# Ledger of designs, part 35: designed miniproteins, single chains, continued (3)

Each design is a single chain, and the fold is of that chain. pLDDT is the mean over its residues in the fold that is shown.

## One batch from the design tools (miniprotein)

Design m9271
Fold by ESMFold2-Fast:
Structure m9271 (fold): chain A 64 residues (1-64)
Amino acid sequence: MEKEREERKERIRKYYKEKGEEVTDEQIETLLETAEKLREIGEEIDKELAEKRGVEVETLKKLG
């Protein structure tokens, strides 16, 4: 059971409600899945860039 994933879904729903927009569970699930994939891609890119440019790894981490 991934409690953190459920927390993220609630955070997204609350954020859109504060803006006065309604989001469906399907939209929340899609956004979360997309964000997870983008995060994994970002981590892979960060590792590759850190290998090539170790001197600036701290700067690369600040970007994402």
Scores: mean pLDDT 68

Design m9272
Fold by ESMFold2-Fast:
Structure m9272 (fold): chain A 75 residues (1-75)
Amino acid sequence: GAGEEALEYARKAEEAARKGDARKAGEYAKKAAEAAKKAEDATLGAGAALLAIGAAIEAGLKSSEEEREYALEKA
């Protein structure tokens, strides 16, 4: 069902984040959120989507922040 799809996308978002692929993590987080909207158990689906979104934001922010701090430090 849609709740299971949301959890599967959340898992893929975590794997992408683990590999440092912030773009794929973000894409899977979006798909998890879309699947969560279709889930009959909105609470379970929403939880999975929030975890995936959090992981994607953390991976993206960490990558961008490290790049920005490095550039500013070298300026």
Scores: mean pLDDT 65

Design m9273
Fold by ESMFold2-Fast:
Structure m9273 (fold): chain A 80 residues (1-80)
Amino acid sequence: SKDVAEGERLYAEGEKAYKEGNFEKAAQLYTRAGELYRRSDPLKASTAYFKAGEAYEKLGNHDQAEKAYQEGVALRQAAR
């Protein structure tokens, strides 16, 4: 679907941003990828939210990281 393709593009851009040390951009891109995956691929959405959490940890935004991790766990559990 177009949403899955767009999610994959945003996830890849997030990985590039993370490798370049642009953690704010990475967190935003991973979160958007997770939102696009949420309905069609909850496991990919979960992975994207965990990556957003890692990016927020790099920024010292522990509250945002915790929320992203919790969202990732919830999506993984719902996909069982």
Scores: mean pLDDT 88

Design m9274
Fold by ESMFold2-Fast:
Structure m9274 (fold): chain A 57 residues (1-57)
Amino acid sequence: SRERKIKAARNILELAYRQATSPEEMEERLRKASEQAVKHLGITPEEAEKLREEILS
């Protein structure tokens, strides 16, 4: 379902956020995670950006 895909995308982005050790690494890891979520889970770039905003808030 779409809801399960969004949850999986959030998990990928949260993992990227937790693994980052600098702001520059965090930006790069979140960008790569967003690209993977769009490509492999089929969420939109807009959905990925919303998830990124929620994690950084």
Scores: mean pLDDT 83

Design m9275
Fold by ESMFold2-Fast:
Structure m9275 (fold): chain A 68 residues (1-68)
Amino acid sequence: SEIDQVEQQIAQVTEQLQQQTAQLNALLADPTTSDEQIVAQGQEVARLSHELTDLRRRLDALRAQAAS
C-alpha cells in the first residue's frame, strides 16, 4: 500500500538523518574542520529534516483518507 511505502521512506530518511547528524557532530568536535564543511553538512541535515516532515504529513493525510 501507499501507506507502507511512505512508512518505509520515513524509516530510511530517519536513518539517513541520524547518520548525517552524527557526522555534523563529529565535524563540530574537530577543530580542523572548515566552516564550509560545517555549513554543507548542516544544509544536508536541514534538507533531510524537511523531507522527513513532508513524509510525516503525507502519512497523516493518507491515514486520514483511509479512516474516512
Scores: mean pLDDT 89

Design m9276
Fold by ESMFold2-Fast:
Structure m9276 (fold): chain A 57 residues (1-57)
Amino acid sequence: SLEKLVEELKKRQERRERIAKLASENFDTLTSELGDRVSKLKAEIEKLQKEIEKLKN
């Protein structure tokens, strides 16, 4: 029946919305972790640059 088809389509939409939310949350987590790593590498680069400058003086 048409009603059953509508119900199935709604259930499919809800499933896709759940998958999209999980994917978005996972992406945000990975982006945050990558951001932290980049920040740490930048700090390490700055430290090395200061050491190089001290050795050149």
Scores: mean pLDDT 85

Design m9277
Fold by ESMFold2-Fast:
Structure m9277 (fold): chain A 61 residues (1-61)
Amino acid sequence: SQYIIATVTKPVSTPDDVVKQEAIDKAQAQAAAQGLTVVDSTVSVLRTDDEVTASAVAKAE
């Protein structure tokens, strides 16, 4: 098993579901590039005054 961390930062006006999905998509793309599939993931969101960041931690096999 491999663990993949993918982070996406967008303007603060971006909805949580959008930035979370982009982080998951990025993790899936990184897994696919290694011939792996994401089997589990968690996503955390951090907001500041001007941006929102989603960090996905994915288990890939």
Scores: mean pLDDT 86

Design m9278
Fold by ESMFold2-Fast:
Structure m9278 (fold): chain A 60 residues (1-60)
Amino acid sequence: MREEARRIAREVAEELGVTDENIIRTAESVAYNALELLGLSEEEAREEVRKMIEELLAEK
């Protein structure tokens, strides 16, 4: 993963109180895809990561 995607994923996970490495790894992939494949801004990538983490937490 690129350093920017990793940083965004870790920062958003920390803000939401998430320490699960599997969730953080998924967040890194979501951030990378948002930035590199979809061409989204850092702010938009953070929002995509936040939505994904909130959805995963709601399932459990």
Scores: mean pLDDT 78

Design m9279
Fold by ESMFold2-Fast:
Structure m9279 (fold): chain A 88 residues (1-88)
Amino acid sequence: SEIGRELARVAREAERDLENGKKLAESFIKKLQDEYDRLKQEYEEAAKNGTPEEAKGLKGRYNSAKLSLDTAKKMAEEILKRAEERKA
């Protein structure tokens, strides 16, 4: 998965340079946050002014984006904590 690939990249970078690993994680999480925010805004607009079918489809997409964002945040935090512990 894209999330798995990016988190693996964060893990490798954090082992080499923790600061760079943190920045890479922040950039990836920001990308997922921006996508979630966009989909949420599109859903809210469709819910007010669009068709029920459009709103339902967009709700599914932003819910999936939210799950991806929450999963990536949790896993990135765990990866960075492990990298910090290994350098102690």
Scores: mean pLDDT 85

Design m9280
Fold by ESMFold2-Fast:
Structure m9280 (fold): chain A 79 residues (1-79)
Amino acid sequence: MKEEAEELLKKGNEAFEKGDIETAVRYYEKAVELYPTPEAYGNLARAYDAMGEHEKAIEYARKALALVQADPELLARLA
């Protein structure tokens, strides 16, 4: 599950680097469905921003921040 989500993030990153933003979004969406992480939501926000979907980019960026705030250890490291 977590490893499968990481593989999907890798495929999404490869698609993003090739300029296939629509494919990157699909992989990132599957990754967050399997195992939501701040990184996965952050990558999805970046992909939507690259497509000009500014409102969706903000929505997913907020989801990434919410996950960081829910993890006391990560929050302590950022403080």
Scores: mean pLDDT 79

Design m9281
Fold by ESMFold2-Fast:
Structure m9281 (fold): chain A 103 residues (1-103)
Amino acid sequence: VTLTQSPASLSVKEGGTATLSATASEDVGNNVSWYKQKPGEEPELIVENGQNVGDSRFSASGSGTNYTLTISNLQKEDTATYFAKAIKGNKISRGQGSELTVL
């Protein structure tokens, strides 16, 4: 499976909303997770298989081949690269990432 993420980068003002997309080359069910990666830090799991893992500002939707991550009420700390990851069978695929800058 190939995951293609868009947009490649975006800038949004603090308090706004960012929407990030991932398109899979084939149906992956609902098994898409999202990670937040800051420079020099380990990736942080923020959505696991469509379910947020703590912060309700992160919301995931989608099925089949089309998936979205929405981040509401943006904070400066949300500035990061966000990666989608899909698991199909025993194969793991990761997207190229979307760079979010909160202004």
Scores: mean pLDDT 82

Design m9282
Fold by ESMFold2-Fast:
Structure m9282 (fold): chain A 72 residues (1-72)
Amino acid sequence: EEERERASEVIDEEFLAEAPQWIADGKAAIERGEKEKDTSEGVAIEVAGYLLLNLPPAIEADRKKREEERKK
């Protein structure tokens, strides 16, 4: 959890700017990995991509929540 809290701090400042590139890279990796699903490498890419696809919604939700708190 400590790692997650530190990651959140980075995400808020620098990671948010790089998140779109991270997501694009993850999507490309998934497409490549899906063709080689029978390899452990392909499975790992699929899992990483799934996390990357879910990370942006979590970041967006956290960003909106912080904006709401700032308004109050």
Scores: mean pLDDT 56

Design m9283
Fold by ESMFold2-Fast:
Structure m9283 (fold): chain A 72 residues (1-72)
Amino acid sequence: SLSLREKLLLLIGRILRAIGEVEELELQLRRAIEEKGEESEEVKELKKELEKAKEELEKLKKEFEEFLKENG
């Protein structure tokens, strides 16, 4: 079984990766809007992927809050 410290470090690692994914998608979306416009199919697809990435990050933030409530 993982220690509380190991569980915390793994959760932090997952959060940092999720933040990086959101930032990358936000950059890609900004570039796609500039190059192809708001109504392009690529922009619509990137907005959908960004929404999913933000939902995953929010889920991880809630897991972190619950971890702190249960273990601190």
Scores: mean pLDDT 87

Design m9284
Fold by ESMFold2-Fast:
Structure m9284 (fold): chain A 70 residues (1-70)
Amino acid sequence: QELTVPEGTTVKEVSQQLNVPEEVFSQIFNQKNVSPDTKLKAGETYTITYTVEKNGHLVPVTVLIHVTKA
């Protein structure tokens, strides 16, 4: 799945759009906990992986997040 967001979008806003915990963003910032107010940088593409239940199994899902410069 791919998601495009404008510059200045926060971890909290993306978390809400994807309906996933904010903690899954810790992997892209190499931090144990990421502030919900952390803004994504323009011109970057972030990759996150999280687990969803599908057909009774826990399956990893990868999302590419594209941040567009205004």
Scores: mean pLDDT 71

Design m9285
Fold by ESMFold2-Fast:
Structure m9285 (fold): chain A 71 residues (1-71)
Amino acid sequence: SEERFELEVELSLLLAEGQIAIKTKDIEGLERVRERLEELLRRAEELGDEETAREAREYIERLEEEIEKLK
């Protein structure tokens, strides 16, 4: 569906933004990407997109670890 495709595209963009924020040690950027991933996760779960939901959860966990390292 278009909705699933949009989630996959958004996930890919958020993963890229997250990697940039990790590399630049941008805490605010990491927090923004995490919040957007949490919203994407909710939408993926509502749609039953288990693959996108799993990937979003894994990356949220990674971003939380990176945020903790920068505190």
Scores: mean pLDDT 86

Design m9286
Fold by ESMFold2-Fast:
Structure m9286 (fold): chain A 92 residues (1-92)
Amino acid sequence: SQREIALQLSIIQLRLIAIEVEVDLLEKTKAPKEEAIEKLEEILEELEEDIEELEELLEKTEDPELKEQIEKLIERIKELKEKIKEKIKKLK
């Protein structure tokens, strides 16, 4: 049970790293405004799904250390969502 939760947490952490790289690449490559907005909106949808998955893991976890790690990851994703929303606003 706890091992399965830890594995799922690791998978979500890897997905977040991939998303952070994609956001950074969009900025560095100066993608066309319309393409950048579309991809950032897709990323926001993915991040919302990751938050929902993490909230489900929180309900299942009994390990205080894993619970803290999940809560910190949810906070990090929420902060990234706000940064992406601001980027979309500046592009519009």
Scores: mean pLDDT 85

Design m9287
Fold by ESMFold2-Fast:
Structure m9287 (fold): chain A 73 residues (1-73)
Amino acid sequence: MPLSEEEARESLEAARELLEEAKELAKKGDPLWASKLSAAYLLAIAASLGPEELQPEVEELIEELRKLDEEAE
């Protein structure tokens, strides 16, 4: 049950949007950033079930998510 390319791309884009929202909330000290980050991780994992050619973008996004989590500690 891998995602289609279209579904994977949609999940990846949604995850990127949530990451940017999480970054802004974290800068403001709003605890909602953690919820946005968690949602972005779930969508990035969903995108990882898509085609192999999208995997480098998924890996880059996961690294950005990890970096935000480390910086917000």
Scores: mean pLDDT 79

Design m9288
Fold by ESMFold2-Fast:
Structure m9288 (fold): chain A 83 residues (1-83)
Amino acid sequence: TRPPDEKEVKLALAEIYLGIGNIDLERGDYEGAVESYEKALKIYKEVDPNYAEPYRNLAEAFEKRGDVETAEQYRKKAEELEK
C-alpha cells in the first residue's frame, strides 16, 4: 500500500472542512461555517478549481449571516462553474 499523494490528502482535508462547515451551519454558527468553507475553498482552488460546492456553501452561510450581497457573488461563481 502506497501512501496517498499530496493531492489526495488535500482533497480529503478540503472535504473535512466542508463537513465541519455543514455542522456549524446546522448549529447556527454561520461565522464558523464561513471560516471552514473558506478553508475548503482555498484547498479546492489549488487542486480542483472548478468544484462549485464550496461556493454554494459560502453563499448559503453568508445569506444566513445577512450578507446577501456577498452571498449573491458566491452563488454567481458557483453557477459559472456549473456551466
Scores: mean pLDDT 85

Design m9289
Fold by ESMFold2-Fast:
Structure m9289 (fold): chain A 66 residues (1-66)
Amino acid sequence: SEAEEEERLKKLKEELEETERVLEELRREREELERSGSATERELAVMEAAIGILEAAKSFLEELLK
């Protein structure tokens, strides 16, 4: 039904907003750690991998909203 589709889209939009928020926070943290030199190469690599996973999740959610 149209009501079920509307509910699905609302939920996907909320998930997209949350994913974008987490992604922005992780990007800020990575940049701060890289700038300060306080993180190891391993820690930066792990954060970059997490950012990549979230970017993939964002792209997936954006595709579902088409």
Scores: mean pLDDT 84

Design m9290
Fold by ESMFold2-Fast:
Structure m9290 (fold): chain A 98 residues (1-98)
Amino acid sequence: SEEERRRQALEQMLATLDAAIAHIRKLVAEGKEDEAKEVGIHTLDTLLQLAEEFGFPEELVARLREARDRAHQGTAEEMLSILEELKAEVRRELERVK
């Protein structure tokens, strides 16, 4: 069903965010801040592609674009904060789908 496809996409986004957050934390601990930022930016690009491909609301797409723009100018720690914010938002959307 359409609801099942949407749920699977949200679950994929959540898994992608979890993996990226863990990878970025490891890179930050190793002093690899530039690599950590690249992972975060690539993650946001992947989430944007998924959101557009599965027809998620424009508000979510706009927030992902805003997060990507913020990510380019911030620190690796700010990147982690952005991804954690998005993870919470995706989790809330997932809870709204049966």
Scores: mean pLDDT 82

Design m9291
Fold by ESMFold2-Fast:
Structure m9291 (fold): chain A 97 residues (1-97)
Amino acid sequence: SELKKLIEETKKLIEEAKKTEDVKKKLDILDKAVDLLAEALKIAKKSDFPEIKKLLEELKELGMEVLKKSEDKELILRAIGIILRVIGLLFDLELSE
């Protein structure tokens, strides 16, 4: 699945950002992660939810960890952006009537 691949690549980038000490490099990596996540969200369908739910929950947790350790305003904004996009998709796809 192209969608699963994009989400897995997003996760790898966020994990790389967590291990990166240099703020400029960390921002660069997170910007790439945000772009990949945005592309994944454009192609996501409700039928994909069972396949990607666990990965999305893992992305939310990784975003929260980046946020918790970040003191730089731009890093905080990128982390919040990731968390909100993931939460929004989880809500939209899992909303049971």
Scores: mean pLDDT 78

Design m9292
Fold by ESMFold2-Fast:
Structure m9292 (fold): chain A 86 residues (1-86)
Amino acid sequence: SLLESENPEDINLAIEELVKKGPEAVRKAADYLLNSKNERAQLAAIEAIRLIKHPEAVEYLKKALTNPNLSDEVKKRIEEAIKELE
C-alpha cells in the first residue's frame, strides 16, 4: 500500500487518489485505519477521510477507535475528524 511507503510523495499520491475517488474510498481508508499498526499510514488515512468530507465517514471513524494500536495523536485526529464531519 502506498499509505505505508517511506516516501512522502507516495503517501501524498495515495491521499490524492483516495480523495479523487470520493465517498467510495472512505470505507477503504477507514478499514486501513482500523487494521494498521503504522502511525504514518493511519494519519494519512484520517487526512484522506477528512478531505473527502462525507458524513457517513463518522460511523467508520468511530469503529476505527476500537483499534488497540492507536497512539494518542491518532486518536485525537480521529476525534477531530468526527467533530468536523458532524
Scores: mean pLDDT 77

Design m9293
Fold by ESMFold2-Fast:
Structure m9293 (fold): chain A 56 residues (1-56)
Amino acid sequence: SEEELKAKLDRIEKVLETETDPVIRQVAIHELKELYKQITDPELKKRAEELLKKYS
């Protein structure tokens, strides 16, 4: 559901904002890329795209 996708995006964003471990960060970026493929909501997709641009 879109609610589950939003919750996953919120968790990934928090990890990328607060986590310093490069392995954990790389896993979060991989999850973000996979999540981006599943998002159909244009606002969530834009948010995921901007996170990818910032942290990739």
Scores: mean pLDDT 84

Design m9294
Fold by ESMFold2-Fast:
Structure m9294 (fold): chain A 67 residues (1-67)
Amino acid sequence: SLEEEKERVIQAAENIRKTAEKLGDPELVERAKELIERAKNATSKEQIDEIRHELEVLEREVTRRIL
């Protein structure tokens, strides 16, 4: 369901936000927060799929920052 997909994306974005906060990178934190809010406001699967794609990009950037 859309609600289950939203919950998964919000959870993933929250995990990335927490990692970004531990890294001390305010720009990555703000990007993660933006994706969380966009996911909460999403009303279609297409919107969730777009947010998921951006989240994957952000996750790669956070991972690169760690190493």
Scores: mean pLDDT 85

Design m9295
Fold by ESMFold2-Fast:
Structure m9295 (fold): chain A 55 residues (1-55)
Amino acid sequence: SEVEKELERLLEQGKTPLEAIRELMKKGYDLNEVLEALKKIEEKRATDEIPPGVL
């Protein structure tokens, strides 16, 4: 999805998940849509940076 691509781009630039979420919200994306995209990315990357209960 577009949100997933934008989120990947922000993470690739070295932004934290929280910073990436803020940037996407500034662009008008819904928080729930951004969190869903982040879950898909985390599933692919298997990172432990995001605390339990957020994803």
Scores: mean pLDDT 73

Design m9296
Fold by ESMFold2-Fast:
Structure m9296 (fold): chain A 58 residues (1-58)
Amino acid sequence: MEEEIKKYKEKLEELEREGVRALVTEGDEARAQELAKEIKELIEEAMKKLGVSEEDLR
């Protein structure tokens, strides 16, 4: 379980970095919003599959 949590955390960090780049560096608000939605969905999926809280993934 701990290694699975780590994999989700790494994936979330990558998506968050891409979202920040899209918004701040590229000015692509639509892509940043799309990535934010994907991050939320991934967190919800991980919480359901692993039985962890959102705090455990942040």
Scores: mean pLDDT 77

Design m9297
Fold by ESMFold2-Fast:
Structure m9297 (fold): chain A 68 residues (1-68)
Amino acid sequence: SGAAALEAARALLESFPGVEVEVVGDDRIVARADLSPERLTGMALRLIGDFPGLEVSVEGDVLTVRVV
């Protein structure tokens, strides 16, 4: 389910040092990290590959993951 995929994505993001994760409602998470744009994009691509039922977007130092 989308909720199970979101919980797994949250656990993965929380496993990385220096990444702050916040749950917003039941359908999205927001992660902040002091990483280069290239590193954040790489993280987003990994999430898209691992969780095809989730939408991932990057803006500045913020990565947003949500259930579709």
Scores: mean pLDDT 77

Design m9298
Fold by ESMFold2-Fast:
Structure m9298 (fold): chain A 84 residues (1-84)
Amino acid sequence: PLFLTEEEVRAQLEAAVDSLPEAAKQGRLTEHTVAVMLLAVSADILGYRKVAAEALRRVADFEEAQGNTELAERYRKIADEVEK
């Protein structure tokens, strides 16, 4: 199987989160948040739980800034569960 280091996973998640504002402008926000979620789940499976939780909290902050407060709360709850 392909194995990713914590540093590689963190870099991919940070890049994905950093692209959210541009994705929102293109009408692709849902697609990109799903991609970030899948990367975060992969990070959790690999044991990089703090990296996954940090990425999910950044997505939540962005969604809240867009007015999606309920979705932001859901992502924060998932981040808290992942970090346990």
Scores: mean pLDDT 80

Design m9299
Fold by ESMFold2-Fast:
Structure m9299 (fold): chain A 69 residues (1-69)
Amino acid sequence: SDAELLSRAEALIEQAREALAAGDYEALAKHMREARSLAEQLKDEAVRQRLLAELEALGREGVRTVATA
């Protein structure tokens, strides 16, 4: 269901943020890829667009962090 996909995607985004904070870029990339895959399966377009925007923002933060490290 969309609720199960949303819950799993949000958990992966949280894990990706924790990986970024820990400097674990391999885990960050893995969790972001998994979260994107789940988000793209969502039938609710508004929820899907929200999660994809959140992932894009996290990706920009990750790139900035790596560039300054």
Scores: mean pLDDT 81

Design m9300
Fold by ESMFold2-Fast:
Structure m9300 (fold): chain A 60 residues (1-60)
Amino acid sequence: ASKEEAEGAYDVAKQGAINGLEGGGSAETILKRGKEGAEEQLKGKAKEAAIKGLEEGVSE
């Protein structure tokens, strides 16, 4: 289901961002990698949800 896919993709993207931050990666690099991953794995609304989650996480 799209909700399950969005939640899974968001969790993966969030985990990647957290790991990158802990490793001292730049916010831009983490966000770009997350967006590319979301585009590769998702379509439609699931992709939009994952990208938005990454942008909000980086904004913190």
Scores: mean pLDDT 63

Design m9301
Fold by ESMFold2-Fast:
Structure m9301 (fold): chain A 71 residues (1-71)
Amino acid sequence: MKEKQELIAKAVGFKILAIGHELEGDHKAAAESYLEAARYYGEAGDEEAKREALEKARELGADPEEVERLE
């Protein structure tokens, strides 16, 4: 479905944005972008990509409650 493809595209976009923030040294912005990527991957049903994005957010200091909220 186009809807699922749109959600994956948004998730990938946020993942790329998160990597950009990591390269700039902005770990908080990177963590927030990974949380957004995880949310869209979850909505698309991509549980593996969602888990990977949540792990990255956690590693970068995301609020544990925000991570739990998306699991």
Scores: mean pLDDT 82

Design m9302
Fold by ESMFold2-Fast:
Structure m9302 (fold): chain A 68 residues (1-68)
Amino acid sequence: KKKELIEELAKKIEEVVDKETAEKFREAAEKEDLETLGEIVQEAVSKASKEQAEKIGKLAEELVELLR
C-alpha cells in the first residue's frame, strides 16, 4: 500500500534521475514532506519520457492521497 507506492515511485525515480534522489524521495515520504515530494516528482517528470512521466504522476497522486 503506502510502502509499496513509495518503493515503486523510488524505483522509477532512480531509473530516471539517480539513486541519491530516490533515497531523498523515500525520506521525504516517511516524513510526509509534501513540498519536497512534489519537487522531486517534478524533477523526475521533467527528465522522463512522456510514458514514464504519466506513470510517475499517477503514482505520486495516489501516494499524496494516502499521506493526507
Scores: mean pLDDT 80

Design m9303
Fold by ESMFold2-Fast:
Structure m9303 (fold): chain A 86 residues (1-86)
Amino acid sequence: KEQEELDLKLARKNAPDERVFNAVLAIEYERKVKENPNDAEAWLNLGEAYLKLGDYEKAIQAFEKALSIDPNNEKAKKGLEEARKK
């Protein structure tokens, strides 16, 4: 987890475009949730990436999955409400 956050910061440095960074995040977390579909943190991060990309329907699905695993995740609840507003 900590190493993954460092790798994402390095990706940001090499591609400062916010859209490109969030697209890389979405691809990375899509792979992670396929390998471990019960990783609530990966689903949360995937939802945030989709939300930043404007893929609101995919963001909703990712946040709902995160909440199905960890129903007390405040960030996932907030993300779901924001995505549904769109």
Scores: mean pLDDT 76

Design m9304
Fold by ESMFold2-Fast:
Structure m9304 (fold): chain A 68 residues (1-68)
Amino acid sequence: PVLWPVLASTESPGPRRLSALLVEDPEGRLHLYLDAALSPEEEAAVLARLRAEAGLPADTPVTVVRLG
C-alpha cells in the first residue's frame, strides 16, 4: 500500500487492469506509479490528466515509477 497522499488516480476497466497513482512523498516530491508498461504517448497522456485532476501546473516535475 502507498502511505503517501494520493493526489489523483485512474484505472482502466477490462481484461488488462491499468492503475496509475499520482502521489506526493514526505519530502514534497511527486511520483507517478504505473502498474503496466505504457507507450510514451499513453504515459504522457496519463500524466497530463493526473496533473490536471490534482490541480497542478502542466510543467510540474514528476518521477515516473513503472511497476509492470
Scores: mean pLDDT 68

Design m9305
Fold by ESMFold2-Fast:
Order: C-alpha cells, then structure tokens, then sequence
Structure m9305 (fold): chain A 70 residues (1-70)
C-alpha cells in the first residue's frame, strides 16, 4: 500500500506540473515551459525506475521553480 500511495502522490505532482506548463505556455513564459518539460521528463524516468520518493521531490521542486517564473 505504501508503494501505491507513493505512485499516486508522484502522479498528482506530475499532473500539477503539467497544469503549470499549460499556464506557462499560455503566458509565453518559454523558460517556465522548458523547466516544466525537463522536470517532467526526469521525474517520469525516476518513476519508471521505481524511485517514487525522488520523483515526488523533483516534481515538487520543479513546481516551485515554475511558479516563481510565472
């Protein structure tokens, strides 16, 4: 159950980041779009490796950085 909960948490954080990417694109914030894309790619790779805690941490850090650029 703990593993499944971490997978769900990681998915939620990635969904938030994807939403911020859409907002950044609509505002013409190219740096924010690029950062969101790069973070999503890295976090997704971590998820595929079963590194859920690392994926969650990276996604959360990316969200904060993207929000700062908006």
Amino acid sequence: MEELEKEIDAGVELMKLATLRVAARNQGKEEAVKLADETIDKAFRLLQEGKYDEAIKLAREGIKKVEELL
Scores: mean pLDDT 83

Design m9306
Fold by ESMFold2-Fast:
Structure m9306 (fold): chain A 57 residues (1-57)
Amino acid sequence: SMEELERELKFLEDQIKGLEAVREKARAMGNDDLVAAIDAQIEELRKEYEELKKKLE
């Protein structure tokens, strides 16, 4: 249903937000390997978000 899709979109938004916060901490500490790993995870979650968002249109 639409409510289930909206909840999943919000879950993905919250996950991305959390990872962005961790990425900023990793960047501040100079942990380039961790930054790259988190960037890859964020990119995959954003792809999932865009695919799910298409189903609402």
Scores: mean pLDDT 86

Design m9307
Fold by ESMFold2-Fast:
Structure m9307 (fold): chain A 57 residues (1-57)
Amino acid sequence: EIEKKLEELEKQLKEAEASGDDETVKNIRDQIEKLRSEYEKLKAKPKPPKITLPPVP
């Protein structure tokens, strides 16, 4: 799931920022940006008018 991956990457980003690892921060930010872009494209592609809560299995 893209959302779960984004949350995991954001958590890693915060840890990398706390550590001062600029290179890792840049890599993680790049991955987040790419995933967000893909998520937005997937969201726009079917063009659903409403946000619907997904069923939890």
Scores: mean pLDDT 73

Design m9308
Fold by ESMFold2-Fast:
Structure m9308 (fold): chain A 74 residues (1-74)
Amino acid sequence: VEEALKHLIEALNAAKTPEDVRLVIAATISVIGYLLEGKLDEAARVVEWAAERSTDPKVREHLRKAAEILREKA
């Protein structure tokens, strides 16, 4: 779980536009909410959705890594 959150932070650091920053922050808040409820599969789906909405390849890569880790722990 901690490794997934690290990738979300790296996606935020890679974000160059206000739209990508808002996207990653919204995804991170949703992930934290789902993690508190033990819904790892739903957390992974939110991050996968966010990855598809970003056009920045570095942001997409870090979001995809976070989603993979969340799915492995589900």
Scores: mean pLDDT 82

